Designed miniproteins, single chains. Designs and how they scored, part 78

Each design is a single chain, and the fold is of that chain. pLDDT is the mean over its residues in the fold that is shown.

## One batch from the design tools (miniprotein)

Design m2703
Fold by ESMFold2-Fast:
Structure m2703 (fold): chain A 98 residues (1-98)
Amino acid sequence: TILKLAEEAIKTLKELKKRGITIEDLRAEFEAQRASLSETARNLALVVLKILEIAEENGLDPEKIAEKIEEWYKAETDPALRATFERLLAQLKEALEK
């Protein structure tokens, strides 16, 4: 579920903050590595960074974050990014059902 993805994004942001790592640090590292990454790795990084940015911008409110993630997904025109998001969501559902 998108709500569970929002909750996991919040946990990830809290862990990054404990380590002194910002979303800007992650984006800078991604941009530095972008040309050497596979298409699959680039698409995954873009989707994850977008989810983390949405979580930070929406005050770590899981319901509001879930709503904004769904809005982003519906507005996304790149089929590769949509497919990457759907795969990530399916993997999260499988992990939570174990």
Scores: mean pLDDT 81

Design m2704
Fold by ESMFold2-Fast:
Structure m2704 (fold): chain A 65 residues (1-65)
Amino acid sequence: SLPEELREGLARLEELVAAGETSPHVLEARRLYQQGLRVYASTGDLEAAVALFREAVARVEEALA
């Protein structure tokens, strides 16, 4: 399972996207999240996917600063 910190950060990303937020940080966060999902779907490498999810969450934090 994903760490709680990542679950909360990714939930915040989905809230911002659903609200129509289009800042560069949010768009980059969404791209990184989608890349992580593709890596997991194609390779099954959860650790590589989690690394990309952590980058996505960091970009969300930058958007909110």
Scores: mean pLDDT 80

Design m2705
Fold by ESMFold2-Fast:
Structure m2705 (fold): chain A 76 residues (1-76)
Amino acid sequence: SKIDEIIKETGKKIYELFKKRQAEVDKLVAELKAKGYSDEEIRKALNEHIAQLSKEFNKELDKIMEERKKKVKEAE
């Protein structure tokens, strides 16, 4: 159906965005480990850095989700 295709396309965009984000997170973790940070220190630093980075990421994600919502309503 039209709605199924919209959901599928949106899901692909979200997963591609998530995959890129995961690679960035993995890189940050590797850098902190190389600097001798403990797992607890890495988690704390990652939490703080991710919170700031997530503002722009979430803005793009929200835009994708709003676009999907609009398209689904129009396809009804």
Scores: mean pLDDT 79

Design m2706
Fold by ESMFold2-Fast:
Structure m2706 (fold): chain A 81 residues (1-81)
Amino acid sequence: MEEIERLIEEAGRAAAAGDFARAAELLARALELLQRPEVREEIIELLVSEGLSREEAEKAVEEAQARLAALRDQAAAKAAA
């Protein structure tokens, strides 16, 4: 989880600095890690330990994956324009 959090934080800083190409690359790496079955299960278990049901945790991970993909695509579009 810490690696994904770090990548998202670094992507946010890159975007704030106007480096949308780097932001897109960092978001793509975060999404790749989040799509790994082991990482996904660790996050689901963490969210369940924080009071979410497994169904809620799975939905939260899927929504996070979708949002990261959208942010990556937006950053890539800004870098290419």
Scores: mean pLDDT 80

Design m2707
Fold by ESMFold2-Fast:
Structure m2707 (fold): chain A 80 residues (1-80)
Amino acid sequence: EAALAAQLDALEAEAEATVADYEAGRISGEEAIARLEAIRAQVEALLAQATDPELRKKLAELLGKIDARIAEIRRQLAAA
């Protein structure tokens, strides 16, 4: 579980960095969505492996946060 928890922390940091890069104008919304979708797939793979309820909850929460960010970026692109 410690190895999966470390991977969760790394994926959360990568997702936050991706959103920050998009908000700062360093990457396009399309690139931000592509990166977040790749991170989402990795979170799903970890969730399939995780058996600890607390870790599963954190992975599910991260998945929800990523989905919300993708939806928000898509909405912003449609409005612009």
Scores: mean pLDDT 85

Design m2708
Fold by ESMFold2-Fast:
Structure m2708 (fold): chain A 83 residues (1-83)
Amino acid sequence: MQPLTEFQLQAVPLLIRELAEEGFSVEEINRIVDALIKGGYLESEEALRALTPEDLQKLGITDPEKIERVLRAAERTLEELKK
């Protein structure tokens, strides 16, 4: 298992919660989080903030409705990190 960065240690638990609130299953959450970590989108606040629909399509998330839900979860994760 690859060591998590300081940002990932803070952001990943929040992102898991926000993805669950969007209605993703545990299996879907694990796939999404793993894809975002491997793609470098969870390296920093700036990397997560720069996440686009096209990035999610490249990671294998091609359903527009699911893309919208993932982007909402990411936005709420970033908002929660500021509290």
Scores: mean pLDDT 82

Design m2709
Fold by ESMFold2-Fast:
Structure m2709 (fold): chain A 60 residues (1-60)
Amino acid sequence: LEEVINFAVEKNREATPETIEEVVEEIYKFAAPVLGEKSAKKIAEEVRKAIEEGKEMRYA
């Protein structure tokens, strides 16, 4: 789980539109076996939202 969080944080800082989808899918794949599909999907959506907010600054 820590590996997943670290990966998401690193990518979140350098996220591009293409990277957002990749990170979200990686989070889901890693979290699903541990937290279950439903929880993993929620976490993936949370990460996606955070990355999209960061994207606003990238284009500023």
Scores: mean pLDDT 64

Design m2710
Fold by ESMFold2-Fast:
Structure m2710 (fold): chain A 81 residues (1-81)
Amino acid sequence: KIESAPLKPTSDLEKAISYAEMGVLYARAGVKGLAEAHLKKALELAPNDANVWYLVGEAYKEMKEFEKAEEYFKKAQELDP
């Protein structure tokens, strides 16, 4: 199974982290639409990476969406570091 269906490629993780970081920057700048678009792309590229989920939570926290931020932080913790 591992050889037939790899969990995630390294290049996608690098891109996902970049998108998530950009999402946090847009969230901090108050550009909610661009923040959400970048965060969505990050999750599509690395859906099983705890760091990406944590960055999505940080972005929602910057947007004052504390309830959503808590949900994403919880999922990041469930994926383990």
Scores: mean pLDDT 77

Design m2711
Fold by ESMFold2-Fast:
Structure m2711 (fold): chain A 99 residues (1-99)
Amino acid sequence: MKEKLLEAAEELRALAARAAAATTGEEVEDVLGEIMGVVAEAQAASTPEQAKKLDATARAGGAAMQAALDAGGIAAGAAALAALGEALAATARELAEEL
């Protein structure tokens, strides 16, 4: 359980860095898909309460990313996706420390 959340936090941090480097809509879409895959695996390894916290972070960040894409295009969307990845990594790490 703890090891899976720490693994997810590491993967999400790496994906956040990839999102920050994205220059095309295809790259943003690919990184988003990978982030959501890691979140789904982390949720499957989590308690219902932990899964709910991951979902809340994903939902808030997803809304912010869509708003950024609509207002600032690819560059703004990539930055918002990187912020989402970092927020999800922080949440996964926090949950791992809860036992």
Scores: mean pLDDT 83

Design m2712
Fold by ESMFold2-Fast:
Structure m2712 (fold): chain A 98 residues (1-98)
Amino acid sequence: MIEEYARIVAEAWIKIKTENLPADDPVVLKGMEALAKIREELERLLRERDLEGLREVLELLLREGTKALREVEGEEVAEEARREGEELIEEHLRELEE
């Protein structure tokens, strides 16, 4: 389920960047709805202190985000973002565990 929302957000972002879609476009609105669902899941995982579930969702978002970045900004930007995102996920999860 969360994987589907992540893909919807990534597709909406690609369309916004490549086709310059207006804010009221159905693709943009669907992306915003999917983003809200992702936020709700992240907030739930944080409240429950489900750090493993939080890691899985963050890693999924990073994967879908880097795929979108690759399509819009190219491989170099996507790989740098993937590496930085992996480091940030590990740092923040360590802080939450301690």
Scores: mean pLDDT 82

Design m2713
Fold by ESMFold2-Fast:
Structure m2713 (fold): chain A 98 residues (1-98)
Amino acid sequence: LAEELREYIEEQAKKASKEDQEKLLEMGELAVSALEGVRRLAEKDPELAKEAALQAGEALEEGLRQLAKASKTKKDQEAFLAAGEAVREAFRALAEEL
């Protein structure tokens, strides 16, 4: 899940401009770190971890949507939106697993 998300975001970053490539990769690493954090939380409190997964997924998707709005090209906007959708799906899948 975390590796698949990282790979997908790296693919989207390759399609983006140099300016937005770094932002996509940084958001990708933040999302992967958050997924790992939720899994660690689940070892102690699965219910809290499930809520945290849904909240983190929503917050990261919204962050990527804001980056899409700030982008100057349609191509970069599409890359951020695709990454946001992938992040949302990854956190939803984690929440369903918990």
Scores: mean pLDDT 85

Design m2714
Fold by ESMFold2-Fast:
Structure m2714 (fold): chain A 76 residues (1-76)
Amino acid sequence: APVPEFNPEEDPKEQLERIKAWLEAQLPTLSPEQQRLARNLIEVIDEYLERLDEYTEEQKKVIVETFVAAARRILA
């Protein structure tokens, strides 16, 4: 499946949950180093999801965009 794209008009929580689900789905196909990076990213996403309502709307968008970029770098 292609890497999820950042959409500034979509709910940030739904986008983070989609990135997490995509990373989990890719785990069996990744190298051991990529799996470690993906698991670390999933843990960080979970921390942000728990505290998401503490952030401003603008900060939530930056968080989603950052995690999309991080997920893409793991595949490179």
Scores: mean pLDDT 85

Design m2715
Fold by ESMFold2-Fast:
Structure m2715 (fold): chain A 74 residues (1-74)
Amino acid sequence: SSLEELIAKYLELLKSKDDEVVLHALAGLLSALREPRAKEILLKLGARPILEKLTSHKNPEVAELARLLLGRLA
């Protein structure tokens, strides 16, 4: 689905070395969570371990958004 493709693209962008790209992707995933199916898709695509790693990111805004997203997947 288009939502699954969008989430997969954002998850790939989370691996960027550019903090601005990572922040853009985190914000995009947070917006996608307004869709009821997004949580299931994120869990299926392995978002949890990626987001857990980002909670220790040197940029505090990245770390905070990653924690917020993890809370939404609980």
Scores: mean pLDDT 89

Design m2716
Fold by ESMFold2-Fast:
Structure m2716 (fold): chain A 104 residues (1-104)
Amino acid sequence: SDAIILAELTVLTAGIYASLRMLKNAKTEEQFELARKDLLTDVRGLIELAEEHFPDDARVQALVAQLRAIAARMPSMSRDDAIAAAEEVARIAEELTKLAFEKL
């Protein structure tokens, strides 16, 4: 169902923004690492959803490639780099949602 795909994208995008807020507001290393883990979970969800439903779309695949590159580097990034990468992930999630809306 197109409505289910859009709902899933909306939930994943909201999760990414929540994790970004948690990364920016983390007061301890433990809080920061939990936010990083939550962000990576939602990034993997976005990649899986995009590859399942839009496997032949070159624009979607370019955004998925960017998400994969960020996901691979994220665990070893400094705080500032991780926050900047999370902001880029949020931008990509919004773009994926717009592309999905155009196609569904």
Scores: mean pLDDT 89

Design m2717
Fold by ESMFold2-Fast:
Structure m2717 (fold): chain A 93 residues (1-93)
Amino acid sequence: MLEEEVEKLVEEVKPAMEALRNGDREKAAKLFEEVLGLDPEEIKKSSDKEVLAKVFKKMLEKTIELAKKVGDEELLKEIEKEKERLEAMLAKG
């Protein structure tokens, strides 16, 4: 039931991630603010690693909150799997 909201959040974050990869910190900061409510000034001053960590943490927090509210055990499992995937991706670069 919350899969659509989580998928939408992931899709909305994707352009911000691309802006970050392209070195467009100002655009990335604005997009992360719009999607996740992150402080754009904090994002601008952070390293790429720190930005990614803040983004993933915020996404996980929002998804966990939604899953807990609904009691969706399956979604909680999916969040854990995505966390493992993100950690593996961060470890590789």
Scores: mean pLDDT 73

Design m2718
Fold by ESMFold2-Fast:
Structure m2718 (fold): chain A 59 residues (1-59)
Amino acid sequence: MNSEAAAKAAEYLKKGDAKKGLEAGQAGRDGMSATAAWEALKSGDYEGGAKAAEKLAKA
């Protein structure tokens, strides 16, 4: 996942735009394996997904 895309997804999730957060995260994936952040977003754990995406963006 692209770090910039992960940061964007985290921002959308914090603002409550879960749909945009999911779409931004998926677009930044570029065929990479699912991460904990992506799996959390898919399961509806948007808060956990946002935190994981932030860690991924900072890495």
Scores: mean pLDDT 57

Design m2719
Fold by ESMFold2-Fast:
Structure m2719 (fold): chain A 113 residues (1-113)
Amino acid sequence: SVGERILQLAEKIVELLKKLLDLVNEYKASTDPEKQFEIKKEIRKLILEVNDLIDEMRKLAEQLSPEARELVDRIIDAVNKALEAIRNEDIDKFKQYLAEIERLVAELKRLLE
């Protein structure tokens, strides 16, 4: 179903955001410019993948009820804020938005079940 696909996309986004957190922590721990460069490439690649999943989820959300669409829009907004926190090197804000995203995804799952 469309709802099942949206949940799969949302859960994949959470997984990729957790991987982004790990990479940002590795980046900050590294003093090797070559390793930092490779980690930055990986971070950029994951951000592009998250954006692609957001675009697919937004498009599919047009088929949902207004209540479910509003919740998907709130998830997308929180994900964009999390990605902005990464760009600003604000790990604490990123962790706060990640927790909010996980809560919103759990709410979406309950709504679609």
Scores: mean pLDDT 90

Design m2720
Fold by ESMFold2-Fast:
Structure m2720 (fold): chain A 121 residues (1-121)
Amino acid sequence: MGEIKVVGPESMKELAEASAKAAEKAFHMKSEAIVVPKEEVDEIIRELAKQKGVVPVRVGEDGRIYIPNYIYSMVGKETMFLFAKELAKELGVKEEDVEVHIDSGQPYILVRKDKDGKPLS
């Protein structure tokens, strides 16, 4: 498989970095976080999408990690839950505070609370 690039704004640096580590463990793909100013996120994702074997994953300012539909189709439901579990470990949060949303048109993972139990949204 190719490599994963987790792209997020500077405000979500910790979430982007934790997501890259979780993706590497869950998807068994080389994964890297790219943290940029929020206005550059869309451009970086578009440029990465042009590269062969590169999978861009978006981290939003809403605390959501948007997984491309073609990745979800390839890895399946069980791997999405494994990603959420690994993400919880990397962030030091409870597994129940990391939600998997795969029944929406755009699959995403939502982190409800930080390691101190404070809401992220």
Scores: mean pLDDT 81

Design m2721
Fold by ESMFold2-Fast:
Structure m2721 (fold): chain A 95 residues (1-95)
Amino acid sequence: SKALELAKESVELAREALRLAQQGDITGAIGHLLRIIGLQFELEQDKSIPKEEKELALKAIELSIEAARLALQGRFDEAQKKIEEAEKLIEELEK
């Protein structure tokens, strides 16, 4: 589903933002955060997605945004925790 695809992409972007922030590439990490926010907007505008699926995917994307923000603050362990929480919601979306 589109919701699942956008949620999965958000987690991938959050993992990359964490990697870039750990390397001191703050500009690259910010770029990835902005891309995740773009995915949130795209999902919110799509009226064809069932409400339950859309709500779960939005929660996963929100966790990905929080992970990227935590990574930018140097809070790498907390960022990783949020990525893992988002992945768990994606597993629920695959059922």
Scores: mean pLDDT 89

Design m2722
Fold by ESMFold2-Fast:
Structure m2722 (fold): chain A 77 residues (1-77)
Amino acid sequence: MMYKVVVTGLTKGQAEGLASLAKRLGAEAKIEEGEEIKVTITGLTRGQAESIARIAQGYGATAEIYEDGELVATYKG
């Protein structure tokens, strides 16, 4: 099964670092800059999605984990 993580509340540097980590895991990452920085990471395993969500939570950011388009977990920092 493949998971998606949506992260909000990161700085630009934190977002770039998280996107780089995701790409090293073989996942896709997209950074969208608007009112706040949003990072969308797709193609993750469950364990990878949970690890990324915990890293984001450690930065004080919010991470939402999706499985097959359904929200299954929310991590708030």
Scores: mean pLDDT 84

Design m2723
Fold by ESMFold2-Fast:
Structure m2723 (fold): chain A 107 residues (1-107)
Amino acid sequence: MKAEKVAEELAKKGEEYWAKRKEDPRSYGIAAGYYLAAAELLRKYGLDPEKALEYEVNAGIAEIAAYLEGVTEYVPIAEYRALAEAYEALGELEKAAEYRAKAEALE
């Protein structure tokens, strides 16, 4: 898959977790992590800077909410998981394994 489409799928997962926030407060931190990963992927490949900024803003809102709910630890865990998913989708299996290991180390 192309990086732009992968970033869109990560942002969509961020939206899905944000929608669950009222049922599971961990979703604030998880949503933030997915938005951060989506923005990082776009920035890394020099793609759609306006969309990257939009995802960064959504991540910032979710991070503030995660802080208020006491679930900020889920932000880096979700970001590393999202990056692992992205690199796997792009066929970069070694990078995907490295980011999965980083997420597992924080759990």
Scores: mean pLDDT 86

Design m2724
Fold by ESMFold2-Fast:
Structure m2724 (fold): chain A 130 residues (1-130)
Amino acid sequence: SREEQLRRVRRLLIEIAERIDTPHARRLKERIEADEAAGETSVLVDTLLQEILENPDVPEEEIIEDMIHLLALAEFQLKVQEIVDEYKNDPEKAFEKLEELAEEFKREYPELSERIERLLEAKKEEIEKL
């Protein structure tokens, strides 16, 4: 039963990632397929099954799409930190690279634009205080 549920959630996640078809969604699909090829259960698929089971009144597709968006925001924050670390002695270059990164992610997920902008402005304010 659990193994069948995990296989079903994995198939739905791949189908949704294929429909979204952004560079981030393509990388996510590749990661999940690589985990399966290695005979490993993806932590993401296990987490999604748990969220679906705990939220029976929410459509599975909505839970999966929300998780994809949360992962995109997490990747954005990780890349923001990488830019800040690389350009720690050049704040003007850091700001330029951060704005380029934000525009890239807003193109992939325009529905996340407001969240991306808030994260960007918060990081810029943090850098200016250093």
Scores: mean pLDDT 83

Design m2725
Fold by ESMFold2-Fast:
Structure m2725 (fold): chain A 78 residues (1-78)
Amino acid sequence: SERERLIKVIEEQIKYAKELLEKSTNPLAREYYEQAIKLFEETRKLVKEGKISLEEARRLLAQANFLLHIAKYLDEKE
């Protein structure tokens, strides 16, 4: 269902963010990757436990993706 699809999307984002974190040498970018991963993992837990609406989950995912975007920007800054 929609909830199961959302969980799969979150799991793929966690995997992607972890791969970027392992390759990153920028300390500030690494902090933002870690914050993004933590928020993705917390959102996944809340969705799995049924403690959050899909709408609220999407808001948290938007925030996590924003942190991921900042990390990528900092990582590419030379």
Scores: mean pLDDT 87

Design m2726
Fold by ESMFold2-Fast:
Structure m2726 (fold): chain A 69 residues (1-69)
Amino acid sequence: SRDEMIEEMMREVREKAKELSPENQELALSQADFAARYARERDLSVDQVRQMRAQLMKLVESLKEEDKA
């Protein structure tokens, strides 16, 4: 379901964020929280939530590369 996808998205961001600097962890978690609220409030489709998850994962990967550099 859409709610299950949102929860999985949040869980994945939290797990990946543990590998980030404190500053980037806070940024990633705040972006994910905003995205989850937006998806629920705007009644986004499963496909739209899937796309949102992909964008958040790219953000987390970008932040991880910045921290690694």
Scores: mean pLDDT 83

Design m2727
Fold by ESMFold2-Fast:
Structure m2727 (fold): chain A 74 residues (1-74)
Amino acid sequence: SATDEAAQRWLASMETAIELLRTDPRVSAAASAAFLADAERWYAEHRADLSPEQAARAEALLAEMRAVLEERER
């Protein structure tokens, strides 16, 4: 479905953003924080349309990105 395609693209974008934040020192914390804020809005808007597995993965990725951003502020 269009929702499943959107969810897959969003999950892939989150995974890529986290990898870049971990590995590329040129990625700014401010830009990543803005990306996270947008991702949190997307999740809030689409939560009801996600499968339990998609929702669990989304929550895990959001938590991971928050943790990586916190580590960069140390």
Scores: mean pLDDT 86

Design m2728
Fold by ESMFold2-Fast:
Structure m2728 (fold): chain A 74 residues (1-74)
Amino acid sequence: ALDAREALAAYAERIGGGGRLSPEELRRALTEVLGLSPGMAERVVAAGREAGLFRDGRLTPEEAARALERAFGL
């Protein structure tokens, strides 16, 4: 199994954007790479926004992993 952070980091590098993900790019990565449902992906994006992780409109793969933990109570 791929580490979620490593999978998100690979996606961020592939799309450009300096290794960071916008809310839309994070939603796509969560559904396309991690296989989350659209509803689950939206919960992760919302958790990241509520935690203030989208600095300058983007977050790192590590911050995305923290948003996953926050969204699912991990």
Scores: mean pLDDT 78

Design m2729
Fold by ESMFold2-Fast:
Structure m2729 (fold): chain A 109 residues (1-109)
Amino acid sequence: MLSQEELDELLRKISTKSWKEILKEEAGVKDEEIPKVVEGLERALNSGEPLTKELIKRALIEEGVSEEKAEKVAELLERIAQVYVSLGYGDMESALRAVVRQAIKELRA
């Protein structure tokens, strides 16, 4: 469960930094790894399964992201989704889908 301090810090990062910067700082994702992350996130969104941290991690690993980085990316997205839920953005699965869609859109730009 995120503390108020952790929620405020994540909100600040989301508002002031690009998704590429956040992924680099929080998950160690390099610029050259971004295409694999995008492909993995799209695979997770297009699955017939409910969107979860575990599904995102599996999809990233299948696209060739290392297990350590896939875990960190999935944890980061889940933490951001928890912030959105705390702000009234529906349920966790809906918030996680919104966060993943936003990340894909910005990382493709």
Scores: mean pLDDT 81

Design m2730
Fold by ESMFold2-Fast:
Structure m2730 (fold): chain A 72 residues (1-72)
Amino acid sequence: MDEIKKLAQERYNSLKEALKIADEMKELAQKGSEELKELVKKGINEAFRASFEDGTGKKVAEEKLQELKEKL
């Protein structure tokens, strides 16, 4: 029971961190092209999915944000 609660909390924390990074990605999208906006949407969706599948949402979000910054 405690292990399941801990896992749920870790996934929630990953999602929380991914949401913060997603806000930064959205700010970049407002300054960019329609192509950049589509990349942001895909990156956010992948980060959220990873948050629920294995708790790596923060890492995925950070990787996507870095890719977006390199394209600017």
Scores: mean pLDDT 76

Design m2731
Fold by ESMFold2-Fast:
Structure m2731 (fold): chain A 77 residues (1-77)
Amino acid sequence: AADELIAQARAKRDAYLELGRRDRAEGEALKKKDTYTSQTAGGVLEIAGDANEFLGDRVLERAEKQVAEQLLQQLLS
């Protein structure tokens, strides 16, 4: 059902957001170290966190579009 599809998409988005939070927390911890390599690694992890949040939003957007198309077909039939 449409509700189940959206619920699954929200769960996947939440999983991506949790990965993003962990990546950012690790990145921030690394940046607090006084070494170039730790600061560089921290920056990479922050970028990875941003990417995970973006991917999560895309998963939800796709599910919402699919549900909208199904509802439109049912309404117009």
Scores: mean pLDDT 79

Design m2732
Fold by ESMFold2-Fast:
Structure m2732 (fold): chain A 108 residues (1-108)
Amino acid sequence: KDKILQLLDDMIQSLEDMIKKIESSNPEAAALLREMVALFQRLKEQLQKTSDPQQMLQLLLETNRQVNELLKQILKALENAPSSVINEAVGLAIDIIGKLHEMILLVK
């Protein structure tokens, strides 16, 4: 449980750092990143209230689905951004999906 909460805090921090870099140049992408921060904050609260592995797994799978949809929208909003910004956003997306998969494996 503590490892899952740490992974969520790490993802929230990475998203906040990306928001700071792009909010002036791409407010649409920044708004979508803030939606993802809010999603992970809600997930953290829900996970803190349950010790049922099946409920935790269901919450993680639903969050993973919503995150994948938001990541597609973020990358679309960034399509005309400099290649360095696109590369950072792709790297962040890969890291977030990897950490979500790690959390899913931890509740099995």
Scores: mean pLDDT 87

Design m2733
Fold by ESMFold2-Fast:
Structure m2733 (fold): chain A 65 residues (1-65)
Amino acid sequence: TTVIEGEVDGVRFTLTLDGKSYQVQYERELDDETEERALEKAREIQREHNKEEYERNLKLHELAS
């Protein structure tokens, strides 16, 4: 299980990845518009984490070469 924290409009949320499923938990209740932004932010965080990990591995290999 992977846990990623984020924040939208001062409200913290937690994205939990568990195999094929994922769940978002919010610090407090959100309106529909803010919840949509939080979900979009969670997807962006996941994408950026994957990209940064890939780039970090490439740079580590280049530095060793």
Scores: mean pLDDT 70

Design m2734
Fold by ESMFold2-Fast:
Structure m2734 (fold): chain A 93 residues (1-93)
Amino acid sequence: MDKLKRRAIELAEQAKRAYEAGNFEEAARLAREAIDYALESGDDELALKIALELSRLSVETSIAVLSSLRDAGRFDIVKQVASDYRKIDPKKR
């Protein structure tokens, strides 16, 4: 079993639950960890899927996801995630 992939998925679900509970700081932290595990697993498709899902929750989870991807040098995924927001916040940089 892909332990890293499983952990990434579990962390992504925990981030969504934290957001639903109003724990926005915890949601952002869990989102970062989910991306880190997805990237470590080598599954770029999983990393992109998790990044898109978590980025759609809030600005805070979006920033957390994009920062984690940027720190990992994954600008290819950053561009795909950023294109998903063209109408959400065009002036937020």
Scores: mean pLDDT 78

Design m2735
Fold by ESMFold2-Fast:
Structure m2735 (fold): chain A 89 residues (1-89)
Amino acid sequence: SAAIARAEALFQEALDLLRRQPSVQSLRRAQELLLRGAEALGSPEAVEIAREAVREVERMVNTEEVSLDEVLELFRETGERIIAAARAA
C-alpha cells in the first residue's frame, strides 16, 4: 500500500531526526511526522495510537523525565503498532 509505505517513511524520518539532532525542536517535528503518517493511513485506530504517544511524550517533557533512548523506543514501538493496526484493517 502506498499509504503504508508513506507512513513508514515518515516514521523513519522522525527516528532519524531524533538520533541525528536530539533537541526539543526535533522532538516537536518528530511528533508532527508521527501524526502525519498515522493520518495518511486513514485509520481512526492508527490516529488514536499516535495521539496517545504524543500525550505520553508531552507528559515526559513536563515531568522532566525526558530520556532520548526512552523517546526513541516509544516512537519505534508506536510506529510498529500503527503499521500493524493499518495492516489488520
Scores: mean pLDDT 82

